Designed miniproteins, single chains, continued (4). Designs and how they scored, part 21

Each design is a single chain, and the fold is of that chain. pLDDT is the mean over its residues in the fold that is shown.

## One batch from the design tools (miniprotein)

Design m12694
Fold by ESMFold2-Fast:
Structure m12694 (fold): chain A 74 residues (1-74)
Amino acid sequence: SANLQAAEAGTRGEGRAAGEVSGDEAAFAARADRLIARARSRGDDGTREAVLEGASMGVELIGYVVKRVSDRKL
């Protein structure tokens, strides 16, 4: 963790983060939002798949992404 933090401060780490935060992050939020809306509307059939894969990561990821994009830092 300490070594990884030092690498992130470098120019290489910043390049990767920018791509993920700008393009990937927005895509993840939009995709997850659509999946949740569809699953909720249809009921159990769609919810099961979303819960298994997005239950742990989906909710936390969206919350983290939204906060990161809004704050851009911290």
Scores: mean pLDDT 50

Design m12695
Fold by ESMFold2-Fast:
Structure m12695 (fold): chain A 80 residues (1-80)
Amino acid sequence: ASPEVRELLIEAASLEFRAFSALRYNSPKEEIEKIVKELEELVKRFQEVLAKETNPSQKALLQQQIADLKRLIEELKKKI
């Protein structure tokens, strides 16, 4: 993976951890809304990288990451 993709994966892992913690500890709706916005912006950044990607294996990885983040966003939205 490129340094750009690696950085995005690290940011995704950090936001996923924050999201799971917010769900576990029943964080205020305002905090969950902030996490949703950050995840939506991260999805846009993954989509921009995906649009430029030509390697099939890397495209599949990026598509899976986008799908996983979108599922997490929907799960969080059920709490607000």
Scores: mean pLDDT 86

Design m12696
Fold by ESMFold2-Fast:
Structure m12696 (fold): chain A 118 residues (1-118)
Amino acid sequence: MIKELEDAAVAALRAGDGEAAAAEIQKLLDLAREVLSRVGLEDDPLFRRAEGHVGRAIVAIRHGDLATAAASLRAAAADLRELVARHPDLPEEVKRALLEIAEGLERIAAVAAELAAA
């Protein structure tokens, strides 16, 4: 599921479909929220910060500002990685899901940065 959302977001960016890319990125954020809700961390300050960065990335994609989108997605991924690092006692399934989402956001960011440089 996470890999499919990531691949769909990348395909949409390469096709110039900002709305489709934004929708798939939003689904990754929604999945992170669902995973965190299972352990009572949906209101964690690092997750709220990650949500803000994803929101900025989505707005940037819609305006064709892929450089800002890339920076914001990298910031969101860093916040998710920090959240996992600060909660070592989280179930391994939850840690893996959050790290896979962070990796997906980093890959989408790399594609956005590539397209911004073209």
Scores: mean pLDDT 90

Design m12697
Fold by ESMFold2-Fast:
Structure m12697 (fold): chain A 90 residues (1-90)
Amino acid sequence: SASLRQRIRQLSQQAVDASRQGDYATSSRLYREISDLYRSLGETERSAQYDAYSRADELYAQGKFDQAQKLINQTVSDSIIAVAEASGLD
């Protein structure tokens, strides 16, 4: 839906602005809403990506910077494994 994609673009901009201001509680909530909207569009990969952003920003809001960094590192590791499995041509 064009209206849902417009809503996602608006929320994404607000989330980035909140994060830049250090308002991770607000950016976490906005990324959760974006994740839910992508899920309603059937865009599973985008939904999972914004779910991860929401969870990381929730940890930042709680001052749990080490846990937030570990979550980001896990997401990168999962992506590398997925690429390695897909690239099982070697």
Scores: mean pLDDT 78

Design m12698
Fold by ESMFold2-Fast:
Structure m12698 (fold): chain A 69 residues (1-69)
Amino acid sequence: SQIDQVTSHYNQQISDLQQQGDRYQREYLRALRDGDVDRRNSALSNLRQVTDQIGRVIQQRNVQLQRLR
């Protein structure tokens, strides 16, 4: 169904972004252990950007699914 296709598409996109966020979180924690301030700040910035993007994709999914009711 169209709902299944839309749900699958957005869920895959969210999953991919969550995996990217996990990688940045691991980099952030590693940078904290190493005392690497520049790498820590870069990883934190990237993590925030991914978190914001996940929120936007979730909102887009919810709006699109609401329109298909």
Scores: mean pLDDT 87

Design m12699
Fold by ESMFold2-Fast:
Structure m12699 (fold): chain A 79 residues (1-79)
Amino acid sequence: SLYEKIRKRLKEAGLPEELIEEFLEGLKETRESRPDVTDEELAEHLEIIAEQLEELGDEETAKAARIAAEVLRERAKEK
């Protein structure tokens, strides 16, 4: 699944398990509340959020957002 692919990449990137699960829960909630948003559009939003998080010093959550965006873009290209 999409979430398992993201989880695997986040673990391989060395992110804490607690952060990974919280991030994935938030991503699921966002996608369920906004079914009109495409994988490509969500990836673009995550990249913007990652840049903002980096400016605030939240490097780990920013890294999670960038990795998730990459997976979403890969999935969008397969359609």
Scores: mean pLDDT 83

Design m12700
Fold by ESMFold2-Fast:
Structure m12700 (fold): chain A 60 residues (1-60)
Amino acid sequence: NAQQALDDEVEDALALIQVAIAKISGSTREEVEELLKRLQEKYPNATRGIEAARELIDEL
């Protein structure tokens, strides 16, 4: 339903935002990769957000 689709998009956005904040805050690549693993566990439906966040890490 529309509510679940919205929740999935919010989880994608939250995952990406958290990784972006960690990168801007000067976290090491290793710390950001560990955060990504925890975000995958916490937001299992955030596949697109996690993929986008991984691309940000690959630029580090």
Scores: mean pLDDT 73

Design m12701
Fold by ESMFold2-Fast:
Structure m12701 (fold): chain A 95 residues (1-95)
Amino acid sequence: SEIKQLVLSGKYDEAIAVIKQKSEPTLQDLFYIVEIYLAKQGLGSSLTLAYKDKEVIKTGLREFLLKYGFSDETVDLTIAYLLGEIEAVRTALGR
């Protein structure tokens, strides 16, 4: 995947440009958008977000995605995806 290779190479702005050319993001695209967000915020993984307030996460991600010119639909889908990932992590940490 071109997007995967760009993200692994740290070419985040190029990866964003490729994703934005798509008419509809795939679930895999939402995954890479989140990975880029975490990397650009200096966060190593979603584990760091498991200890943050939900509204702070939502606001920060929304502002980031709108700054990069993502559509409102893609922004809402990406936020829903990340919050689902965080809840999965919180559940796993509770074991």
Scores: mean pLDDT 80

Design m12702
Fold by ESMFold2-Fast:
Structure m12702 (fold): chain A 75 residues (1-75)
Amino acid sequence: DIAVEAKITRIMLLAGEVARKNKGQSEEVIMQSALAEIKREFPEVAELAEKSMQKSKTFTEWLQLLIREIREKAR
């Protein structure tokens, strides 16, 4: 679905921008900052993003899990 893939692309761009601006900060700080931006632009994925973050130890692990969960829910 083009709309779902567009949303994922935007989430990846937002998360990447936050990671770039917070370079050198802890994984927790980067994830919390990215979560805040994602929740602001896509409140409909807020709960999914929060739950996937709780299951993840790194920013990259969290982002991969969130993208997979968004695709699964869109089916």
Scores: mean pLDDT 86

Design m12703
Fold by ESMFold2-Fast:
Structure m12703 (fold): chain A 86 residues (1-86)
Amino acid sequence: SPIREEILYGFFIIAAGGTVVVSKGASEERRRELLAALVADLRALAAERGFSPAVRALIAQAEAAIAAGDLDGALATVEELIRLMS
């Protein structure tokens, strides 16, 4: 899927360069920045394709988790969103 490949490729390049290290040792601020950027990109891609209720709910859930400082919950929601958009 183009959405999955684009997001996963970006994540994979970052991972090859240090995302496994970054995701475990990165500051909360850096993790928040990365998750916020990913959610913004997913929201833009969803707008191009049209929102399903499930996609809309997961975007809202991810944004709420980021705002609440629940970065682990936000990451889990983003992973589910990528699966649905694939």
Scores: mean pLDDT 65

Design m12704
Fold by ESMFold2-Fast:
Structure m12704 (fold): chain A 91 residues (1-91)
Amino acid sequence: GKLTEEQRKLIEEAIEKAHQGMKALDEGNYEEAAKYFREAADLLEKTGVPGAQAAAGSFRKAADYAEKGNVREAAIYTTAGLLIAVGTLLD
């Protein structure tokens, strides 16, 4: 079956958090970016959905790189996490 309403809501909230993290990253607010990426990962892990858990892993790596000021790697892992999360939502 498709995602439950609660699972869909958690994934959508995680996507919003990831976008906030990416905006903070672009502004040089690395600690705030890491916080948003971790919030996204936590929401995705709560779903129990395999695709969402994979996206969470990408956002946790994005947070680690963001804290180090590694904008390029943080952006790559955020993009990967967003693609997986959106793909999970649409499946």
Scores: mean pLDDT 90

Design m12705
Fold by ESMFold2-Fast:
Structure m12705 (fold): chain A 92 residues (1-92)
Amino acid sequence: DKKEKIEKLREAIRLVEEALRLLEEPNDPSRKERAIELLERALELVEEVGAKKAAEKLRELIELIKNNASPEEIKKAIEEAIKLLEEEIKEI
């Protein structure tokens, strides 16, 4: 149980970090779609664990990307999502 939750949250962090790398090259629209897929998978894992604050931040991040928010807003939301996921791991 505890180990499974930590593994899911660590995988969610990995997916969020991969999405950040994809979004650093703004001239490829396929990268944006791939980043959204990765973040939606991270959201599934986070919801399975019941990490409500991290799930809310991931939903916000996905919406920002879909609505073409500024790169600075997207980067800030990614950093906040990773921080919330790391904090959740510490509480397990």
Scores: mean pLDDT 84

Design m12706
Fold by ESMFold2-Fast:
Structure m12706 (fold): chain A 73 residues (1-73)
Amino acid sequence: SLAEAAYLAALEAGDEELVAALSRAGRAIKNAPPELQAELERRVEEASRLALEGRWEEAIATLNETAQLAEQA
C-alpha cells in the first residue's frame, strides 16, 4: 500500500516525525468506528502519496488531523 511505502521511505530517511504521524494515524483508525474507517484510510492514502512526492510537512499535517478525527470519534 502507499502507507507502507511511505512508512519505509520515512524510516530510510530518518524522518521521525513522519514515522510517528503514520504510526499514530494507523493506530487511531484501527480504534475508530467501522463506518469511519474507509474515509480515514483514504485520507491516510492521500497523505502517504504527498509524503512519497516529498511533500512531508503537508503529509504530517494531514496525518495528524486524520488521527485527531479518528481519536475524537
Scores: mean pLDDT 84

Design m12707
Fold by ESMFold2-Fast:
Structure m12707 (fold): chain A 94 residues (1-94)
Amino acid sequence: SAMQEELERKRAEIGRLEAEILEGLSKIEDGQASKEEVEELIRKAREALRLAEELLRMAQGDPSVSEEEIRRAEEVVRRLRSMLEKIEELYKKM
């Protein structure tokens, strides 16, 4: 359905952003990131979290979306929030 295709497209976009955030986190932990690069990564992680929260709201508002799909969307939000908190904590130590 058009709704399922839209949700799949949003999940793919969030997945791409999450992969980029993970690469950035690895670079920070290896001491290879500048303060400016970490600030940009924080902005990217905030945008990814915003998109994931939007996806979760869309899934929760659609009665055709399964409880399992909603739980998966909640897990993505939780994971991205944890990643953002870790990046912000590493930034404070720079």
Scores: mean pLDDT 86

Design m12708
Fold by ESMFold2-Fast:
Structure m12708 (fold): chain A 64 residues (1-64)
Amino acid sequence: APGTYRVELVDPETGEVLASAESATPADALRKAIAQLPPGAKVRAIVTYPDGTTVEVDVEAPPA
């Protein structure tokens, strides 16, 4: 199905957007965003669905 998922990774302490990515799937968008972070970073992910709904989840970037 056509549609774009957007993921914004934010600092849980400040709310600053550290990384963002878009993809046709939420998993790919999340992987692209996490790839922009230093290894082991702990962030809050805000996932925006193609219909405009959002969900938030805590995410830790994999180690190097």
Scores: mean pLDDT 79

Design m12709
Fold by ESMFold2-Fast:
Structure m12709 (fold): chain A 74 residues (1-74)
Amino acid sequence: SLADKVREVLEKAGIKVSEEQVEKLAELIERGETITPELLKKLNVPLEALKPLNELQIELGVKELEEAVEKVTG
């Protein structure tokens, strides 16, 4: 699930978060919301989470574009 990916990314970065925080971050990402410093502050998530989460969002966006290109050009 997306929540599992969020959890894995944060654990690899050494960032300790609750399951509630993981679920809320996953919901925001699934809705297409960009994770910002303000959102992290509202969720009481360390700002160090910003880079790993934004990198995850970029990776998910790139994969979506790659899948779209394969469907058109394949």
Scores: mean pLDDT 77

Design m12710
Fold by ESMFold2-Fast:
Structure m12710 (fold): chain A 82 residues (1-82)
Amino acid sequence: MEKLIEALKELTRALQEVLNSKTPEEKARGIARLKALVEEVRKNFDEETVKTIESVLEHWLRHLRARGADPELIAALEEILK
């Protein structure tokens, strides 16, 4: 439970880094961090926990699409979830 909450906090932080980025370099760093965190989750957590986190990421993707948010972030989340 605690590890899942910490993973979600880190993923949310990476998402916020992308959304709050002021330079292309900051955005690229945020996206790279987000991708790295998802890979860590897939390696270190059980299938049920990974499924839960992927469901949260799918929810974020739908929300971002509905709001017309950052296209690079949307593309990165689509790639992560495939």
Scores: mean pLDDT 79

Design m12711
Fold by ESMFold2-Fast:
Structure m12711 (fold): chain A 88 residues (1-88)
Amino acid sequence: MSKEEKAKKLKEISEELEKLADKLANGEISVEEAQEKLLELAEKVETELGDEESAEMLREVAKITDKETLAEFTRRLAEYLKTQAEKL
């Protein structure tokens, strides 16, 4: 995979995480739905990008059961992945 393709996919995942955090904070989705989506994104990151570190961070965030804390950490992870994409 090219650096450009990896950067694009990381940016797309970051945008999905930002939307997920907003929907969770607004009560549009449940904590359980957010946790499931984070685990799906972890599998995608590991399988498509080979990025085991980012996948593990997604899995750790998915363990959070408090809505406000889950939304905050999901948002922070989105910013982290966006920064990683910009450095590629």
Scores: mean pLDDT 84

Design m12712
Fold by ESMFold2-Fast:
Structure m12712 (fold): chain A 78 residues (1-78)
Amino acid sequence: MEEARQKLVELFERLSEALAAGDKEAYQRAIDEIVEVLKELPKEFQEALLAGFEYEARRRPDDPVAVELYRRIKEALE
């Protein structure tokens, strides 16, 4: 749990940096790695995190990163 949490923090930092730099390939890789980490978590935690991502996407519907993260995570966990 703690290792996955730390990795997610690092991946979100890399995602933000890639987006700021306009590096579409790097931010896509960060999203892929976030999905991979989430798939390794127990289903109860996956559902809680998915709900959090859904909340952020709804709070910022004009944020393409938030919307894409929610969509990709939802698809990967189905």
Scores: mean pLDDT 75

Design m12713
Fold by ESMFold2-Fast:
Structure m12713 (fold): chain A 64 residues (1-64)
Amino acid sequence: MSEEQRKLAREIGEKLREIGDKLNELLQAERDLREAKANGASEEEIAALQARISEARKALGGEA
């Protein structure tokens, strides 16, 4: 294995950790959205939470 491959492996490891953090943020935003809907939050609040979820999905590499 080359030195370049070892550097790439480290970068991949760091990226995976960041992806894990972003996934947790996405899950929290989805939970917040469900709770807001259950509590009868305003359309504006719901739209803001949906925007946060969309941004979190883009941060993970697009829409699935």
Scores: mean pLDDT 78

Design m12714
Fold by ESMFold2-Fast:
Structure m12714 (fold): chain A 98 residues (1-98)
Amino acid sequence: MSVEEALEEAARAVERAAEELERLRDQPGALEAAELLRLVARQLREAAKSEDPTADLAVAEVALAVTAVTSKREGNEEAARLAREALDAVQRALAEIE
């Protein structure tokens, strides 16, 4: 898979997770997590246009990991799962660059 394809797949996975989090709007931290994931997806799409997307992917990985941990601590297991799925997609994109 090309780096550009991996970045686009990661962005789509993060956007999908954000949409599902918006459906959980009545759960603690879900709307805040959704907003963060939408910003991460935008950053990943901009990274796809960059010659060095590694830093953007690393920032996205940290943001998603923090979101997964905080959602789980708040008792929102579904939000934590969605953040983890997005994190796994970003980690696959990082592996493709290496």
Scores: mean pLDDT 75

Design m12715
Fold by ESMFold2-Fast:
Structure m12715 (fold): chain A 70 residues (1-70)
Amino acid sequence: LSPEVLREIQELGGRAMQAVRDYGLTSEQQGEIISELGKAAQAKDDAEARKEIEEAQKTLDEAVQKALER
């Protein structure tokens, strides 16, 4: 994976951990985000990694929205 993609994975992971602290994400929501980030880190190429990063970002955004609705 390129350094840019690895940095994106790290930045998204940091944002997810911050969201857990700030919004109290559930274990299920945390697991979904971590699973997608894990797939991105294990991807065979940058294109596959970026697809998983997009899914993780969407999952994070939806989790934060649900937390704000509580």
Scores: mean pLDDT 79

Design m12716
Fold by ESMFold2-Fast:
Structure m12716 (fold): chain A 59 residues (1-59)
Amino acid sequence: MTREELRARAEELYPAAREVFGEGHADNIFAYIDWALDQGRLDEAQRILDAVERVIAGE
């Protein structure tokens, strides 16, 4: 995935993550994702987003 694709994915997941994790935890997770994207750590950002999606799906 590109940085732009991962950033778009983060924006799509953020509202659901706030409902599931709570506002403070969601904000911390997504701040770290944003940092990882800015550092070019795309595999790390993708791994975290995949984990977030699984939790939102109830897995």
Scores: mean pLDDT 84

Design m12717
Fold by ESMFold2-Fast:
Structure m12717 (fold): chain A 71 residues (1-71)
Amino acid sequence: MSTREQIEQLKEQFRQEVEEIMSKVSPDQRKLLETVTETTLRHMDTKRTPQEVQDVIDRVLLSIRDELARE
């Protein structure tokens, strides 16, 4: 698998994980998550390795988890 294919798969997996979370939260939280997702996907486009993309995903998902747990 090429580096580009690995990055695209990670981006798609991230989108699916966020969409699943969005299905369980309030409309206001959905709007916030949509903005975070768009920003994160743009940030991933600047990365050159699958590891850098995975690091971004892990950080963002941890932040989302913490925010939801504090409600």
Scores: mean pLDDT 78

Design m12718
Fold by ESMFold2-Fast:
Structure m12718 (fold): chain A 65 residues (1-65)
Amino acid sequence: TPPSARQRQLTEQLRKASEAAAAGDLAAMDEHVDEAARIGGLSDQQRAFLRDSILANPGRSGTLA
């Protein structure tokens, strides 16, 4: 019931991406989104949706929809 190690790593990358977006560091945001997509096995479409969600809510933890 606590998150798995993989889920914690994914959440950490999403948190870092959100923080980078809030700081205006889009390059760092994209690096963390890429790592989250790799960990989560996301499609290109899911990755794009995740990126858009982070940009719409900078400084908030990202969630997989």
Scores: mean pLDDT 75

Design m12719
Fold by ESMFold2-Fast:
Structure m12719 (fold): chain A 85 residues (1-85)
Amino acid sequence: SPQEQRQLLVELTVLQIEQFNLLGDYSRGNLSLSELVEGLEKLLKRYQELLQQALEKNAPQDFIQLIQTLVDGTQDLIEQLKRLL
């Protein structure tokens, strides 16, 4: 439905803002590397939940692909950062 598509877009926007703020806090020295990794792992779980909801609601393929790219990119970033711990 249009309401469900709107809700998915709002949630995606919220997650993107939270990721931006998390990375910004780390860049300013307000977070340790361990805290950044923890925050990114929580964000990854929320992207995965959003992906599942998008699939269940038969969202447009381009939107599903966008969320999948964010899931994959966040997972890769976490793996790279964990090598520095």
Scores: mean pLDDT 89

Design m12720
Fold by ESMFold2-Fast:
Structure m12720 (fold): chain A 63 residues (1-63)
Amino acid sequence: MSAAELEALKEKYKPFDRDGDGKLDAAELGAATLKYYDTDGDGTISAAEYAAALADIPKELLA
């Protein structure tokens, strides 16, 4: 992944990075996934939606 893509993803998920360490823990990742990948709008995350989020989010952003 390019540095520019990583930086864009950091900015996208920055509002969910509550402790400001530059990484998303499980709770922060869940909130971000719900916001951006909740296709049904039902307030829950399916396995497919969560898998899509993990595929898009680099491991460098995950705690």
Scores: mean pLDDT 69

Design m12721
Fold by ESMFold2-Fast:
Structure m12721 (fold): chain A 71 residues (1-71)
Amino acid sequence: SIKETEEIDELTKNREDVVSDEELKELLEELKKKKVPQSVLDDVEEIIKNKIPVSRLAREKIKEIVEKYVK
């Protein structure tokens, strides 16, 4: 549920500025539902594969993708 996802976000905030693995997986699934270009999916998958848990810069990149394609 949405509430459970928000609780995970709060735990991530309390763990400095890292991106949670669950948050990234949920983002990937949402992007797949929106049928975004494959290049965007590849970018997110690369972040998951190589950078988790990652710096705030990776989170900012992910937020930009969400704002552009999901919203």
Scores: mean pLDDT 61

Design m12722
Fold by ESMFold2-Fast:
Structure m12722 (fold): chain A 66 residues (1-66)
Amino acid sequence: MAEAGAILWEIAQGRRDLSALIAELRARGVDPAPLEAALERLENNPYSGVDPETLEVGRRLVEGLR
């Protein structure tokens, strides 16, 4: 949980180098399932205030980890 939150925080703060981020997460063996669950919660929470670009970048990251 903490790791998925930290990743989404980096994306929200403007991290867009997905190739480097995907390579880093693959090297660490990160499970994409908690990240997918976190994105789904943000999409379904009207109070999240998360930018649509952040959600799209997060979805692309999850696809890259599959």
Scores: mean pLDDT 74

Design m12723
Fold by ESMFold2-Fast:
Structure m12723 (fold): chain A 87 residues (1-87)
Amino acid sequence: SDAERMSELVGRNYSDIIEGHGRQALERGTPDEARRETERFARKLVDALNAMSAALKEKPDGAPMADGYEKAAEYVEERARKVVEEL
């Protein structure tokens, strides 16, 4: 579905951005600082995806796309956790 395609595309792109951010943060500071910075950055992205989902739920036909953004947020959160664990 369009929601599934959107979820995969958004999740993948945001996941790559988080991984890059974590790598750059590790170059600038300690591993603990890099983990905290990456977690904060990931939360901002997850919040943005959830905000988009909430806005779409206000529209009569928005539910499928809202579900897509919500699933993308879950995917990004799980991937960010793994990136943080690997730092």
Scores: mean pLDDT 80

Design m12724
Fold by ESMFold2-Fast:
Structure m12724 (fold): chain A 86 residues (1-86)
Amino acid sequence: SREELRRLGEELSEEVNKRMIEKTTEEEAKENLKKLDELIKKLEELKKEVEEDSSLPEERKKVLLESLDTFIEILERQKKILEEAL
């Protein structure tokens, strides 16, 4: 299923991120944190645009909003991992 593939992707991404963090310099981690904050902000802006888009069917809006929420959760998790590495 699409949900199962997404969960597997998240688990793999988290594992890769943990391994990469051990090699990340403090300076690189700080730069990545700023980029993550910017991306999260952009995704939240996009989420508002989707919510306000009257041309989209309600069912499609729900799927898009759930996908955006998932991406935000992934980035928030990555941010936490980087913060813990600093």
Scores: mean pLDDT 78

Design m12725
Fold by ESMFold2-Fast:
Structure m12725 (fold): chain A 84 residues (1-84)
Amino acid sequence: MEEELRKRAERLLRAMEFAYEQLKQGVNPEKAKELLRDAARELIELAKQFPEVVKPYLDRAIEIAREAGLDETVEELEKVKKEM
């Protein structure tokens, strides 16, 4: 179970990284931001239930959201990290 949860966290972070790469390349920027926000939201929910599983991925998720200019998502991720 824990390994499956860790794989899920890794997939969510990779989804954020993929969406951010598309955003940097100008590929459908609005859709890329939506995908990034959705993946971050799922990662936040996972972190609330399984903080130890998500903890290794949060710093990178915060960096991606910050670089993408998603200020509200950054605040949500930082709040979850502070509560861990």
Scores: mean pLDDT 85

Design m12726
Fold by ESMFold2-Fast:
Structure m12726 (fold): chain A 81 residues (1-81)
Amino acid sequence: SPVDKALDIVEEFLEKLYEKYPDNPVIKAALRAVRALRADPSLTPEQKLGAIRQILDTLIEEYPEFREELEKVRAEVEKAY
């Protein structure tokens, strides 16, 4: 589904980022949040997509060093519709 593709894209990016920065608590929390969204049966696909966008927007704001990579990930999430 489009939401599963979006989750896969974001989770893959965050896993690579976590491998580079394993002690960064915000990256770890973002990865945990995406995995929780995947596993949550109470959320609709639309709610999961909204939460993914919020996570990405927060990371773009907090980490300008990752902005270009995060904006590319956000564009791929939008294409997954």
Scores: mean pLDDT 83

Design m12727
Fold by ESMFold2-Fast:
Parts: C-alpha cells; sequence; structure tokens
Structure m12727 (fold): chain A 111 residues (1-111)
C-alpha cells in the first residue's frame, strides 16, 4: 500500500491519543485548537507530498512554526512524538531519532 495510507493511519491514531491526554491534563482550549490545526496541516502535507522524504521536509517546517507559537511544552512534546512516530514508521527508528533531536534542539534555541 502507499506510504500515504500508513502515514495517515499513524498520524490519526497518535493525534487521538494526544487529544485524550490533553483532556486529562486540562490543557487550554487555545492549545487544543492549535494542536488540531497542526494535525490538519500534517494531513495536508501528506496529501501534497509525492514521497515520504518530501513529507518529512514539509513536516519539519510545520513543526518549526508550531514550536514558535505553542507555549505549553507538554503539547509541544506530544507534537514532536507524533512526528517521530510517523517518521519512524515510514523511514525507520534512526530517522525518527534524528528528527526528534533536531526539533528538541530548536526548542532549546527559543528557550
Amino acid sequence: SSWKKTAINVLEREAKIALERMKKLETSEDSIKKFKTFVKELLEAIEKSETAEEFVSRAMEIMKRFIAEEKDQRVVDMAIGIVGAVVGTLLGGDAATKVEQELYALISEVA
């Protein structure tokens, strides 16, 4: 099956888990709204990409904007985890680790 179906299935599953966790953590409605927009942007990136590698490039740009705009670190951690889970499923654990390390390095630069 196409990598897109796999990416969508992982993204939707991980987003559902994250939203349930946000509910238990009493996360703000503004953060939940930003997170839902983030997930929609990732779904659009999957649809617009011809390869898994192109999707990862688009996802990194979406994540950079989300890190700049979201101040709840718990929500940012869940967003990075979702991108890592999708990348890991498509390209393997080493690729997921590199993506997560790059995203966490961006957080330490902004803090």
Scores: mean pLDDT 88

Design m12728
Fold by ESMFold2-Fast:
Structure m12728 (fold): chain A 63 residues (1-63)
Amino acid sequence: PTLVVTGPGTAADVALALARVGVRVESVRQEGDRFLVTVAPDADLEAARAALEAAGWTVVAVE
């Protein structure tokens, strides 16, 4: 699954926030003002969303 994320910082900052809650990140791609974050198929998407939102990002879609 791919999280569509908006907010400040870098792709590395997004990946680190997810790694801290045990979410394995396969790739992070910046597309304009958003990040496309591909996580492992078995990742806890609720934990991923909560961690990103707590760190100041907004999860606008999950694909």
Scores: mean pLDDT 82

